# Ledger of designs, part 29: designed miniproteins, single chains, continued (2)

Each design is a single chain, and the fold is of that chain. pLDDT is the mean over its residues in the fold that is shown.

## One batch from the design tools (miniprotein)

Design m5046
Fold by ESMFold2-Fast:
Structure m5046 (fold): chain A 73 residues (1-73)
Amino acid sequence: MEELRKETLELIKELIEKGVDYEELAKIFEEVFGKMESNAEAISYAVLFAKEGKDEEKIKKLKEKLKKLLEKK
């Protein structure tokens, strides 16, 4: 669980550092967590969930979607 959270958080950080489009990133978070009111809210929620979230299946799904987005770049 802790390793999964760490890997997911590192993927989020890497995508942000590479300048990924926030709209594309927010769409991935919405697919996992449901609709958010803004891209910034979606990103903030996903980062917090990657650090402290207890739903292992959602963290795994998030990691897979983020990994695919990173490969696309």
Scores: mean pLDDT 74

Design m5048
Fold by ESMFold2-Fast:
Parts: structure tokens; C-alpha cells; sequence
Structure m5048 (fold): chain A 70 residues (1-70)
């Protein structure tokens, strides 16, 4: 179910951004890598397109970067 996968991915992005904001930059890099791996797996298993998965990975990076800029 694609919509459930999108919700799980959005939740992962929110959790990654919150965790990154509470840690060091090195810890944020580890959080992003772990979240990215899970996003790819969830998206692939749900049948999301490669383009959509890439878009979600890009959004993850933006959210984490924004968390540090605040």
C-alpha cells in the first residue's frame, strides 16, 4: 500500500530531523544514513518509483539541514 509507505517515510523524516537537532553533526550524519537506508527499503517494498524515492531522500536531507539552521 503506497500511501501507508509514504506516511511511514514522512514519520521517519520527522524523527530523523528531531534526532539530528538534539545531537552533534557527526551523529546527524549517522541518523541521515540510517533513515535513508530505511526509506529506500520501505519505498522499494511498497513499489514506489525510483524518482519518488530519490525525491524523498532529497526531502530528508533538506529537513535535517533546516533543523540545524534554526
Amino acid sequence: MKEKAREEIRKLMDEAAAQARQGTPDEANAVVAKAASRIVKIGDEAGLSEDEIIEMLTELGRRVAAAFAA
Scores: mean pLDDT 79

Design m5049
Fold by ESMFold2-Fast:
Structure m5049 (fold): chain A 75 residues (1-75)
Amino acid sequence: SAAEEAARKRQRVMERVGQLIDDMQREIERLMTEEGLSREEALKKLGISDENRPQLDALEAQRAALEREKALEAG
């Protein structure tokens, strides 16, 4: 059905977004651990300016909301 296809497309997009967030968080942790940078300095080094931080925070919040929704559907 069209609804099932839309759900699968949304899942694939969110999985890709999740992987990008994980890769970015891993690089932030690497910069903090190996180079001794603060989280704010690591974000700046990755080109994430104060202007882009709300967008990253929104994506992380969306991922957390989807994981919560999946947990509620499984229970």
Scores: mean pLDDT 72

Design m5050
Fold by ESMFold2-Fast:
Structure m5050 (fold): chain A 68 residues (1-68)
Amino acid sequence: SAREQLEALAAELSKDPRFEVELVGDDTLRITNKGPVSSLIGLALRIIGDYPDLSVKVEGDTLTVTAK
């Protein structure tokens, strides 16, 4: 389910020091990039490929990931 994909992504990213992860409400994850822009773009592409029930929006140094 979209919720299970969101929780799996949050658990994966909690171990990566390049990103700060915050759960915003029940269905949205905010990811702040602490590394180069290439790391954020790479993450966005990976999420689109690996988590098809999630929606991704890139805004500056932040990814907003929402369950569909």
Scores: mean pLDDT 80

Design m5051
Fold by ESMFold2-Fast:
Structure m5051 (fold): chain A 64 residues (1-64)
Amino acid sequence: LDAKEAELKAQAEAWAKENKLDVTIVSSVTYDPAGTPLVTTSLLKRVEDPEAGRPVWEVVKTLT
């Protein structure tokens, strides 16, 4: 799991750099119905929401 998480994080950082995006990278582990762990890495961009009166995080890319 740690090796897969590190690999996905590196891919996410490379993708963000290539696309010149300032994003936050978040990794999570979920389990499928058989109990197999799945590592998901999401790239989040901070977006100002005038209606909410606070910043919100928008998912711009997900890697599995």
Scores: mean pLDDT 74

Design m5052
Fold by ESMFold2-Fast:
Structure m5052 (fold): chain A 69 residues (1-69)
Amino acid sequence: SALEEAHELAGQVQEWLRTHTPSEEQMKKIEEISRLMDELAETKDPEEREKIAEEIVEKLKELLEELKK
């Protein structure tokens, strides 16, 4: 599920942050993803939760690709 994938990818970003300092631009992207995670935590409808989780997954994948460069 997108919820499970979002959790896994967020864990990868957290692992990267243990040994690296994000740039100002990267930090803004992390803050945007954090806001979506807060929205997900307050959302009770399963269909809306899946949509938010899918958006989080897409943004996390984009961030992780940038962090690998």
Scores: mean pLDDT 83

Design m5053
Fold by ESMFold2-Fast:
Structure m5053 (fold): chain A 78 residues (1-78)
Amino acid sequence: DAERRALVAETVERLADELEKIGHKEASEYFRKAAEALRAGDVETAKANLVKGVNLAMKDPEGAALVERHLAELQAAL
C-alpha cells in the first residue's frame, strides 16, 4: 500500500530530523535514504538503510532513546 509506505516514510523523516538535531548526521542520512526508498516502493533498500541508521544511532544513549521511541510506530506501520 503506497499510502502506508508514505506514512512510514514521514515517520522515518521525522526521526531523521530529530537525530540530525542531536548531532547524529550520519544516522540521519541513512534514515532519509530509507524514507526516499519507501516512497519509491523499494522496500528492500529502505530496510537496508533503516538497519544502518539504527545501528549508528544506537551507539549512544540519546540516539538509542530516539530510535526506541519511534521503533514501535515504524514496525506497526510496516
Scores: mean pLDDT 80

Design m5054
Fold by ESMFold2-Fast:
Structure m5054 (fold): chain A 70 residues (1-70)
Amino acid sequence: SMKEKAIKIVEGALKAVEEGNSAAAIRGLEEAKELYPELSELLDKAIEAIRQGDYETAIKYLKEVLEKLK
C-alpha cells in the first residue's frame, strides 16, 4: 500500500539522518510527501530541521510522522 511504502521511506530517512546522510534523508522525505500529502506540513518541518542541521528536532518530527502513519 502507499502507506506501507511511505513508512518504509520515512524509516529509511530516519536512518539516513542518524548516519549523517542529509541529502538521502531529504530525497526520501520529498518522496514521502508525494505519497502522503496529508502529512506534508509535518514532513516539511522535518526537512527544514535537517537543512538547518538540527537533527534532534528532525528525528522528533520523523518519529511523529511514523506514529501518525502506523
Scores: mean pLDDT 85

Design m5055
Fold by ESMFold2-Fast:
Structure m5055 (fold): chain A 67 residues (1-67)
Amino acid sequence: SQIFVDELVREIEEAGLPEIAEEFRKLAEVQPVAEAVHKAYRKLKEAGVDAHEVIERAGIRASERMA
């Protein structure tokens, strides 16, 4: 769970959206990760990035770190 949160924060920052990454990090500390991810997904789409690709890349990297 925390590994995925860390990787998603990193992927959002690398996409050039550090404000969205910081808000996601804060939300993930106080609410279910799935809900925080859903909110980040919507903000990423509104910012014009491929939210699906960003989240998928975070999941792949988190999986690699847990293997």
Scores: mean pLDDT 83

Design m5056
Fold by ESMFold2-Fast:
Structure m5056 (fold): chain A 65 residues (1-65)
Amino acid sequence: MKELSEEEIEEARRLAEEVRRRLVEELGVPLERAIGAQLRILGTALDGGLEAARRLAEEILAEAE
């Protein structure tokens, strides 16, 4: 895992929560699947950093549309 600052961890958490919210509320994705996406984004941030997490978030949202 890459070492993230406290601010980076908090930003990754907010990003993952926002993606889950958009998947459920805007795109009609089932909550269980949206939670899976949230966890994947958090794991990607911890492994690859915030930029990797942002790219994954964009990919997930694009594929769900």
Scores: mean pLDDT 81

Design m5057
Fold by ESMFold2-Fast:
Structure m5057 (fold): chain A 86 residues (1-86)
Amino acid sequence: MTVITTLENASPGQALLVMGGAVQAQLQGGTLKSEVRGDTITLTVENASEEGKKALVDGAKGAASNGGTLEIKEEGDVTTITVKGV
């Protein structure tokens, strides 16, 4: 499956939590692509395993717990996770 995680106005700590999940997903056989533009970080993991998806979701939940919001949307084989800092 493909998991796309977007971080908006993320603190360095929030970014590290999500990046940890993305690296774990890549180690499980996924392909990680990262893009940073201003205050927005987008991490795309293609061919993610179920364990890799869980690591990405858990990282995003951890990031959102530090004063942000979390939105998760699933459409077929694509999961989109959005974390917004405030």
Scores: mean pLDDT 80

Design m5058
Fold by ESMFold2-Fast:
Structure m5058 (fold): chain A 55 residues (1-55)
Amino acid sequence: AEELKKLSADELGDLVVQLYLQGRLSEEQALEIAKLIAEGRLDEAAEKLAELGLV
C-alpha cells in the first residue's frame, strides 16, 4: 500500500520485526526486506511488504 512508502527506514524496520515476531513473515522474508532497508531501497522494501498482502 502507498502508506508503506511513506515510512522511514526505522519505521519499516520496526514493522518487519513486529511482523516476523507475529509469525506473519518467514525468517527469509524478514531478512530480505531488512536487507533492502539497509541498502536504502525503501520503495522496494515497501513493495515487497505489499506483495505479501501485509498492508
Scores: mean pLDDT 75

Design m5059
Fold by ESMFold2-Fast:
Formats: sequence, C-alpha cells, structure tokens
Structure m5059 (fold): chain A 80 residues (1-80)
Amino acid sequence: SEAEKKFEELLKRLEELIRRIREAIRRGDLETAERLIREADEVVQEMGKLIKEHNLDPSKAFPLLEELREVGAEYVELIE
C-alpha cells in the first residue's frame, strides 16, 4: 500500500538521521547533533501517526527507536 511505502521511506530517513547524529557527536558538533535529534523526533511522530491511522505493524521501527534512544543518551552524557 502507499502507507506501507511511506512507512518504509520514514524508516530509511530515520536510519540516515541516526547515522548523521552519531557522526555529529563523534566530531563534537553538538549544535548539528541537537538539530538532527529534533528532526528524528519529528520522523518518529510521523511514523506513529501513520501506524495508528493505517493499523500498520510497528515492529520494523523498534530497532531504530532503540538506536535513537541510545544516541540521545550519548548526546546527553556529552552536554552534562
């Protein structure tokens, strides 16, 4: 379905954002990391809306949501 295609696109976008967040953290670019984390949060919100509206299986998102949680915690450790 079109909803499933959009969901797959959002998964790919989230994966790329997580990669870029890790890169920004690695080079100490905290401003870029913070911006990308906010963008990732927006993608997660859009995925959640799509899942609810079309009764999609969220299972494919779980590993990426865990990675996002991990990278967010890594960011917080650096600014504390």
Scores: mean pLDDT 88

Design m5060
Fold by ESMFold2-Fast:
Structure m5060 (fold): chain A 101 residues (1-101)
Amino acid sequence: SLSEKAKEGLKELIRGAQAYADGDYDRAVEEFEKAVKLFEEDPENKILAASAYFLLGEVYRARGDEEKADEYFDKAIEVARSADTPEGKATAELLRARREG
């Protein structure tokens, strides 16, 4: 079962995704940063934190900030890998593939 922090983080991810779809990149960044903070409070949520970092990378890429996008993509892959689980390693490989196309 998900913790209350993970549930609230998922709500912020949904809000961020909605803002991103609407082209509201400032709001998308704000909501995804809130999601990261909530997920980082519990080490069991590393895969969710990695997903939020990857979404931050996608927002910055959409804004034309390739340097910040790359920083967040690298952070996402690192966080997923740091989970040191088969799921974390698989997630890191998936995120790398999504970054590269």
Scores: mean pLDDT 87

Design m5061
Fold by ESMFold2-Fast:
Parts: sequence; structure tokens; C-alpha cells
Structure m5061 (fold): chain A 89 residues (1-89)
Amino acid sequence: KEELAREYVEAAEETARLLGLEPLSEEEREQAIAEVASLPEEKARALAEIARLLLEAVRLKETDPEKAKELEEEAKKLAEEAQKKLAEA
């Protein structure tokens, strides 16, 4: 879970950097890692995967905008499935 939390935060930070957003402070980064690590493993894994897909989409926006759009749609589906499972639980 600690590794999944770090993967999520690292992908989210890189995405923010590519979008020109301010990076997290070290305290904010550790807080985000702790919050994700406190989630059930399934949710932490879903967040890490969503973050990875969004990061890849941002990276591909310049070179392959069609692939970027596919990755954004996949991330959206994963987010919707995660929310749906939360509602069913």
C-alpha cells in the first residue's frame, strides 16, 4: 500500500508539473501519501492506475492526441467504477 500511495503521488505531481501547476510542498506530499496509504488496497491501486493513465495522456498530448484521449477515457472509466463500488458497499 505504501508503494501504491507513492506511485499515485509521484504520478499526480508529474502531471501537475506538465500542466504548469505548483508542485506540492514536502509536507503536502507526505500528507497525500499518508491519505492514500490509509485507503483499502483496491482503492489505492485504482488511484495509482488512474494517475498513471492521466500522466501518460498529458505526455502524449503533443505527439499522439488520439491516444491521449483514449487514456483519459480509460482513467474516467476507472474513476466511475471506483465510485460505483463505493456506492454499492
Scores: mean pLDDT 74

Design m5062
Fold by ESMFold2-Fast:
Structure m5062 (fold): chain A 58 residues (1-58)
Amino acid sequence: SMREEEAEKIKKRAEELAKKTREDPSYIPEAEKMAYEAAGASEEVGEKVLKTVEEVKK
């Protein structure tokens, strides 16, 4: 369904942003925003992104 496809895309983008944020802290604001959206699709993915931001952000 459209909702399932959109949720999968959100999860993929969130995981990619988490990886990018680990390499480049300038992605932090985008990752924080994406973590919020990803939490709606997958609580686990949203939490992973937030933990990455916390580790990089200080």
Scores: mean pLDDT 75

Design m5063
Fold by ESMFold2-Fast:
Structure m5063 (fold): chain A 68 residues (1-68)
Amino acid sequence: MTVRLSEEEEDELIRIYEEYEATHSEAAREALREKLAEIFGEGVLALPLAQQVTIARYMVEEIKKKRA
């Protein structure tokens, strides 16, 4: 998937993803789902949570590589 985000959007995605990985809280899960829906549209919510998390992880890793 090809997605272009602003630096602020990238920072927000990283923050939300890292919060989810650290806490696994329901609030962090909902924030992650909402952010992915904003980026990819509501169709992403039809994917299993594991695939949603994998997409977010891939995007965060690519953002961090770009900033290295």
Scores: mean pLDDT 78

Design m5064
Fold by ESMFold2-Fast:
Structure m5064 (fold): chain A 68 residues (1-68)
Amino acid sequence: APPATPEERRELRLKAAQAMGEHGLTVEDIAKAAGVSPETVIGILTGELKEVPRETVERIKAAIDALS
């Protein structure tokens, strides 16, 4: 699978920050809904994970949409 672009990762960070602020979602809530580890969510949000599959970013976005 192709890696997510820097722009896609930035959009995910903004989306997650808004949802976490408005709905009180935790990293654990997002990780559970997306079917990924909390460490993966944290790494994307901090920018520590630079080579993350696009499918992973799309799954996390879908999870945030479902929780919001």
Scores: mean pLDDT 80

Design m5065
Fold by ESMFold2-Fast:
Structure m5065 (fold): chain A 62 residues (1-62)
Amino acid sequence: SRIDEILKKISELARKENIFNFSTTDAMKQKIVELAKKLGLSPEEIEEILARLDEGAKKLAG
């Protein structure tokens, strides 16, 4: 889906920008929101991306 492609692109950009070095989820989410806005995503698409990232983090790390 479009969101899966965008998530992949955000992950690549986040890795390049060292966003994953943030120790707080809120700081990471803020940087991801900034990247998504630069990509022209709607608020609804941004919320869906954040929800999917949060679920992924819970599944992997708790």
Scores: mean pLDDT 66

Design m5066
Fold by ESMFold2-Fast:
Structure m5066 (fold): chain A 86 residues (1-86)
Amino acid sequence: MEREVTEGIALIYLGIGNILASKGDYEGAAEFYRKALELLEEALGEDHPLVAEALENLAAALAKLGKTEEAEEARRKAAEARRAAE
């Protein structure tokens, strides 16, 4: 129950982040992707495909903001999560 609710809220945050990114609000997108990541890691664990997706989207938003080191770290973590989920 709690896990299912947490996952649902995380998916809503991912959706909001995607809408903000599509409008060029990369700072807002990064904020909502981070909120989604916290909930997804709590509900599904670090190695879930949805965690990898959120990290990939966060990395893309951070790169657009010029936060290169943060973007590279998020991209590395996304690759690890995606590899573990396979």
Scores: mean pLDDT 83

Design m5067
Fold by ESMFold2-Fast:
Structure m5067 (fold): chain A 86 residues (1-86)
Amino acid sequence: SPYDEIIKLVKEAREAIERGDYQKFRDILAKIAELVLSNPELSDEEKGKILTLLQKVADAVNRGDLEAAKKYIDEIIKLINEHKQR
């Protein structure tokens, strides 16, 4: 499932932040964005919401606000899980 792969990568991004591995974090974030944009199963609205939250994570990390970054990551996971429940 595209949703399961995104959740996996988002969790890996969270772990990279916790380790201070910001290069790996950036690489994972780019991969998540590519999967979101290239996925025909995601609506334009769903893509927009996820990409907006990914930008908020990146901005939070860039300003050193790791607690805000983790909060936005948790919001991405929640959003994807809500869309997965039918």
Scores: mean pLDDT 83

Design m5068
Fold by ESMFold2-Fast:
Structure m5068 (fold): chain A 66 residues (1-66)
Amino acid sequence: NLLVRLAARDLGVPESAVRRALEALRRGDEKEARRIAEEIGRQTGVPAEEVLRGLRSALEGLEAGL
């Protein structure tokens, strides 16, 4: 999906990491989504809160497009 690819590119991480986080958010698994955002933050130097915010925006766009 285009939004997943764009989010992964913007964060500088693998598409699979973005998909894992989005699936956790869809399940309502806030703890898992936050854990993945923290992993991405450690790899990229981006604060986990900013990563999580971007992932939530990507999920909203993705679900609105489906």
Scores: mean pLDDT 74

Design m5069
Fold by ESMFold2-Fast:
Structure m5069 (fold): chain A 57 residues (1-57)
Amino acid sequence: EELEKAVLEAIKRNNGIIRFDDVKEILGKDVTREEIVQAVVRLAKEGKIPLPFGLEF
């Protein structure tokens, strides 16, 4: 849930683009790109992310 909140905050800051470094900064701890992608997929499946969205590695 904390990771999902960080992803949603990153989307708000970057006009729909999810930047991995922003997610890590907001979360305040280290997290892998794979964990971030999995959180994004969960949020999209639940209809909590507007489509389309962008990912920046």
Scores: mean pLDDT 74

Design m5070
Fold by ESMFold2-Fast:
Structure m5070 (fold): chain A 66 residues (1-66)
Amino acid sequence: KTGEKLRAAGLSDEEIAVAHLLSQGYSQAEIAEVLGISKSTVSKRIKTAMKKLGLKSTAELKEFVK
């Protein structure tokens, strides 16, 4: 359900994965470890996801992903 909603909004699978983990309460460092990527990459994916969705904060992104 949530994955379909995010794909419909134009997010990539990588952006969806980061957004989903963020909504579960994981920190950027924890997400980087889980996904095997750098913290910089996690930050970029969060910013791109927010831009694509027209969101202003990570709190709004977490609520959108629910």
Scores: mean pLDDT 79

Design m5071
Fold by ESMFold2-Fast:
Structure m5071 (fold): chain A 90 residues (1-90)
Amino acid sequence: SKDAQIQALIAQGRALFEQGKYEEAVRLYQEALALDPNNVEALIGLGEAYFKLGKLEEAIEYYEKAVELDPSNVKARVNLVAAKMELEEK
C-alpha cells in the first residue's frame, strides 16, 4: 500500500516534470519523500525539478543524498556533477 502510494506520487511528479510544471513536480516528490525519506527515485526527481527551477543548491543537496544512499546510481552521480558545474558557472 505505502510502496504503491510512493510509486504513484513519483509517476505523477514525473508526468508534471515532463510537462514543464517543475514547481508542481517538486510538491509530488516532496509528498513521496514524506512517506519514505530515503526513496532514491524521489530524491533524484526533486533534484531534477530544482535544477530546472535554477535552485542549484537545493538540487545538489538532494542529489548528494541520493548518491549517499545509492553510490552505484549513475543518474544521481552524473546529475550531481552537472549541478555542481552549473553552480560554479553562475
Scores: mean pLDDT 89

Design m5072
Fold by ESMFold2-Fast:
Structure m5072 (fold): chain A 64 residues (1-64)
Amino acid sequence: EEELVEKAERAVQAIKDGRGPSPEDIKALEEAYEKGLASEEVKETYERIKRMRDGGLAGARALA
């Protein structure tokens, strides 16, 4: 469980570094958020990614 949070934080750090996080780190981010183990920073980053995924494709189609 601590490893799950650590991988989630690695995903956050990769995004800050301008690098794409690995799929495994993204899964850990989602699982940590779902289990309520996520730090405030991890939660904020996950919500941002989710917003971009949902808004990026669906939002573009709605605006078109």
Scores: mean pLDDT 68

Design m5073
Fold by ESMFold2-Fast:
Structure m5073 (fold): chain A 68 residues (1-68)
Amino acid sequence: SAENAALAAEARRLLAEAERALEQGDIDTAKSLLGRAMELVSKIKDRATREELLARLEALGRRVAEAE
């Protein structure tokens, strides 16, 4: 649906911003952006898209934890 597509697009944008923040050493900003992306992903009703984005969130979350 258009709603699921919009939520996924915004979540992907936030994930890209979180990755940039992590590369700059801004762990607090990366954490904040990941939290916002998680809120959007939780609203996605399309299972395949939700699981794909959850995997990306988990991978980036591990990188943030390792940078602490």
Scores: mean pLDDT 86

Design m5074
Fold by ESMFold2-Fast:
Structure m5074 (fold): chain A 69 residues (1-69)
Amino acid sequence: MEELKKKAEKALKAAEEAVKNGDKTTARVAIHELEETVKELEKAGDLEYAKKVREKIKEIKEKMEKQGW
């Protein structure tokens, strides 16, 4: 559980930083990692944290779309 949360936090920071820096490849990789981590969190029964991560993924994807990504 905590390991998955730390994995999600790290990937969220990586995705946000990549978007700031215009690094499309790193942003895509981090988003993929986050989507996989959400599935693992749901299987582990942490639905509340999984929902929180999904909302963050949506926010990052919206930022990417605004960049023309």
Scores: mean pLDDT 80

Design m5075
Fold by ESMFold2-Fast:
Structure m5075 (fold): chain A 66 residues (1-66)
Amino acid sequence: MDEELIEEARELIRKGEEAFEKGNLEEAKELYRKAIETLRKADPNNLEAAALEVQAAVNLVVTEKE
């Protein structure tokens, strides 16, 4: 189950990075937020999920900077 959540979150992060490269910051933010929400459904002891959540959160913060 967590494997599917992790894969979904990885795809969302990838799409968010693509949106960011296009300069579509709002789309990128929504995708990163969705990835974080998806990862929070995983087991809290899953270190891979925790690492991806940190990555998505950092990308979200970078996207919020003007």
Scores: mean pLDDT 81

Design m5076
Fold by ESMFold2-Fast:
Structure m5076 (fold): chain A 59 residues (1-59)
Amino acid sequence: SGMEEAKRLLEEALELAKQGKFEEAERLVVRATLMGAPMEEVEKVGKEIREIEKKIKEE
């Protein structure tokens, strides 16, 4: 349960990042980490959020 909830928060963080809501996305990543999300998934999502931010700024 906790793992599935943490994964859902990471997925929501990516969707917020796609909308340009990077501060909200970071808050969800922190919450997922506190809920015990695997560091590998946290790092992967963090990298994807940074890539999304760069692409949005290029537009």
Scores: mean pLDDT 82

Design m5077
Fold by ESMFold2-Fast:
Structure m5077 (fold): chain A 86 residues (1-86)
Amino acid sequence: MAEEKIEEAKRLLEEEPTKENVEKALEIARELADTGDPEVLKKALEVAKLALKVAPKELVSKAVGTTLYIIGREVDVLLAERKAAE
């Protein structure tokens, strides 16, 4: 499920980086980040970075915000893992 959404988002950004497709890809990346799965978070970050690279100027701020949100989620996961290892 998650992998299929990641591939769809990457396809949208690589083949047809329209405003609608960039917004859809950013929504997919955010939804995947909300799962809290570390492997999915890495892939969500790749999608957000690709979206930021191809985003039209009006979506750059939204793409930056989504990328930073995913990075924050990764930091939270790493902190939780370190606390559990005590």
Scores: mean pLDDT 80

Design m5078
Fold by ESMFold2-Fast:
Structure m5078 (fold): chain A 94 residues (1-94)
Amino acid sequence: GEVEKLLEEAEKLLEEAEKLIEEARKAIDEGNLEEAKKLLEEAEKLLKEAEELLREAEKLATTEEEKKRILELEIRLGVLQLELAVLKVILKKL
């Protein structure tokens, strides 16, 4: 259904953002601060897009299973947003 497609799209965006955040962490460790900044900016865009898809899914969700999957992805989004924020603070102080 429509909810399932939104959740699959959101999950892919979260997975891509997670990879970019991990690459940004490695770039910081290697002293590639400009590369790290670009990776974090790209990750932030993907996280915002995932948030919009999850909000749309929440409006359309009718089953307990759909609502649980939305909550799981919202938790994952929150964790990635926190990690992004921490790395942005570290990058500004270098």
Scores: mean pLDDT 90

Design m5079
Fold by ESMFold2-Fast:
Formats: structure tokens, sequence, C-alpha cells
Structure m5079 (fold): chain A 98 residues (1-98)
């Protein structure tokens, strides 16, 4: 899979995570976060120039999934985490597409 295809799948997974968090669908949010984390780790392997960015995105997603599973995060805190992830993905897209 190309970096562009992986990035598109990451964007789709993060959008699903955003919708699930806003809807209060905890299990769907956990599943989306885990999928997005896997995609971010694959992107870190195939995009050396953005390795640190994608590794940080993956770690934030793993931490969010764990907190959601434990009920240790508010909706507002989860929305903030997802907003930062979305900003990181948008930055990566600008670099990969140029």
Amino acid sequence: MSPEELLKELEEAVDRLWEAVRAGNTQEAIDAAKRASELARKLAEVSPELKDLFENIAKTLDDLAEKLARGEVSREEAEIDVAFIRMGVALAKKIIEK
C-alpha cells in the first residue's frame, strides 16, 4: 500500500473516531482509535521524514483507546486529543502531497 493510500485510510479512521467520540459510542471510538494507531505505525515505517510525527500520533491514539476502555477520559478531553490528531494528519498530508 502506498503512503498516500495509508494516509487516506488513516484520515477515514480518524474521522470515524471523531464521530464516535461526539456520539458517545465508546466501543466504536476504541475500535477506530486502534485501527488509526495501526495505520499511523505503518506510515511511520514507510515515511522516514515523518516517522516521529506518525509515532506520536500512534501513541496518542493508543493512550486514548486505553483511557476510553477504562472510562478515565471525559468527552471534552477525548475531543481535544482527536483534534490534535486531526491537525497532525493534516500536516502530514501537506508534506506527503508536496
Scores: mean pLDDT 86

Design m5080
Fold by ESMFold2-Fast:
Structure m5080 (fold): chain A 68 residues (1-68)
Amino acid sequence: KLEEILNEMKRLVDELKQATSVEAIAELLRKIKEFYEKALKMDPNNEEARKLYDEALRIAREKVEQLQ
């Protein structure tokens, strides 16, 4: 169900905030993208899914810049 997908995305974003390696960040982003695509397939206009993915991208960029 869509609600379960959104909950998984939220958990993965929380894991992304704790990630300390480029490899971990890349793997978590890939998983978040997969759930995001599933959410959009069920509801193409899902604002929450889009916001979670946008947040994940911003967190990942910030973390990668800090690691370099």
Scores: mean pLDDT 83

Design m5081
Fold by ESMFold2-Fast:
Structure m5081 (fold): chain A 73 residues (1-73)
Amino acid sequence: SMEQQRQLLEQLLARALAKDPNDAKAYAEAGKGYMLLKDYETAKKYFQKALELDPNNEEAKKLLEEAEKKLKE
């Protein structure tokens, strides 16, 4: 279910952050997971965090823009 998928994403993110609390890639991957779940609010938050840590992540920047467009509908 969506709930189990969300819990798995949060567990994977927590494990990555336990190893490296500034893992920009882990935040971007979590954001992508939430895009697939159509949870655009949570995806936006994680892409914003990824870009705070790595401003040059062009994929995260594009996906943040997509999430923001979905939220304006």
Scores: mean pLDDT 87

Design m5082
Fold by ESMFold2-Fast:
Structure m5082 (fold): chain A 67 residues (1-67)
Amino acid sequence: DPLEKEILEALGRMYAALAKLMLSRGEPLEEVIELLRKAAELHREAGNEELAKEFEEEAKELEKELE
């Protein structure tokens, strides 16, 4: 369903944008990680494997900062 894919992509973009905004404001890292993971999940469901991988890698790098 093309509409379903578009909705999933839009939601993924929103979660990623919110995560980046929160990160830039020094918000809790755990919340940023969860938003990036959600963005990756939504993009994977939409069939955007490259974007999903990028957001998963961003989340993983932030997890390293938690020690």
Scores: mean pLDDT 83

Design m5083
Fold by ESMFold2-Fast:
Structure m5083 (fold): chain A 99 residues (1-99)
Amino acid sequence: MAEKYLEEAKKHLEEAKRYVDETQRLADRIIENGGTEEDLKRARLAAAKAFSHVAKTLYYADKLIELGLTEEGERLKQEAISLANQAKEYLDKAEEAFK
C-alpha cells in the first residue's frame, strides 16, 4: 500500500511541476508581450491544474506519513507546497500585468 501511495504522490507531483512550468511560460508571455485574454485564460487553467495535482500529492503524502514513512511524506508535502506557491505567484503576476 505504501508503494502505491508513493507512486501516486510522485505522479501528481510531476504533473503539478509541468503545470507550474506552463503557468510560468504563459505568465512571462503576458508580462513581456502584453498577452491576450486567451493567454490569461490558459494561465488560469494551467494554475488550476497545478493546484489540483498539488492537492492530490498532499493527500498521498499524508497517507505515507500515516504509514510511518514520515521523511518521504514530509519531503513530498514541502515540494508540493512550494509548487503551489510558485503557481500562485506566476498567476498573480500575469493577472496584474494583464490589467
Scores: mean pLDDT 89

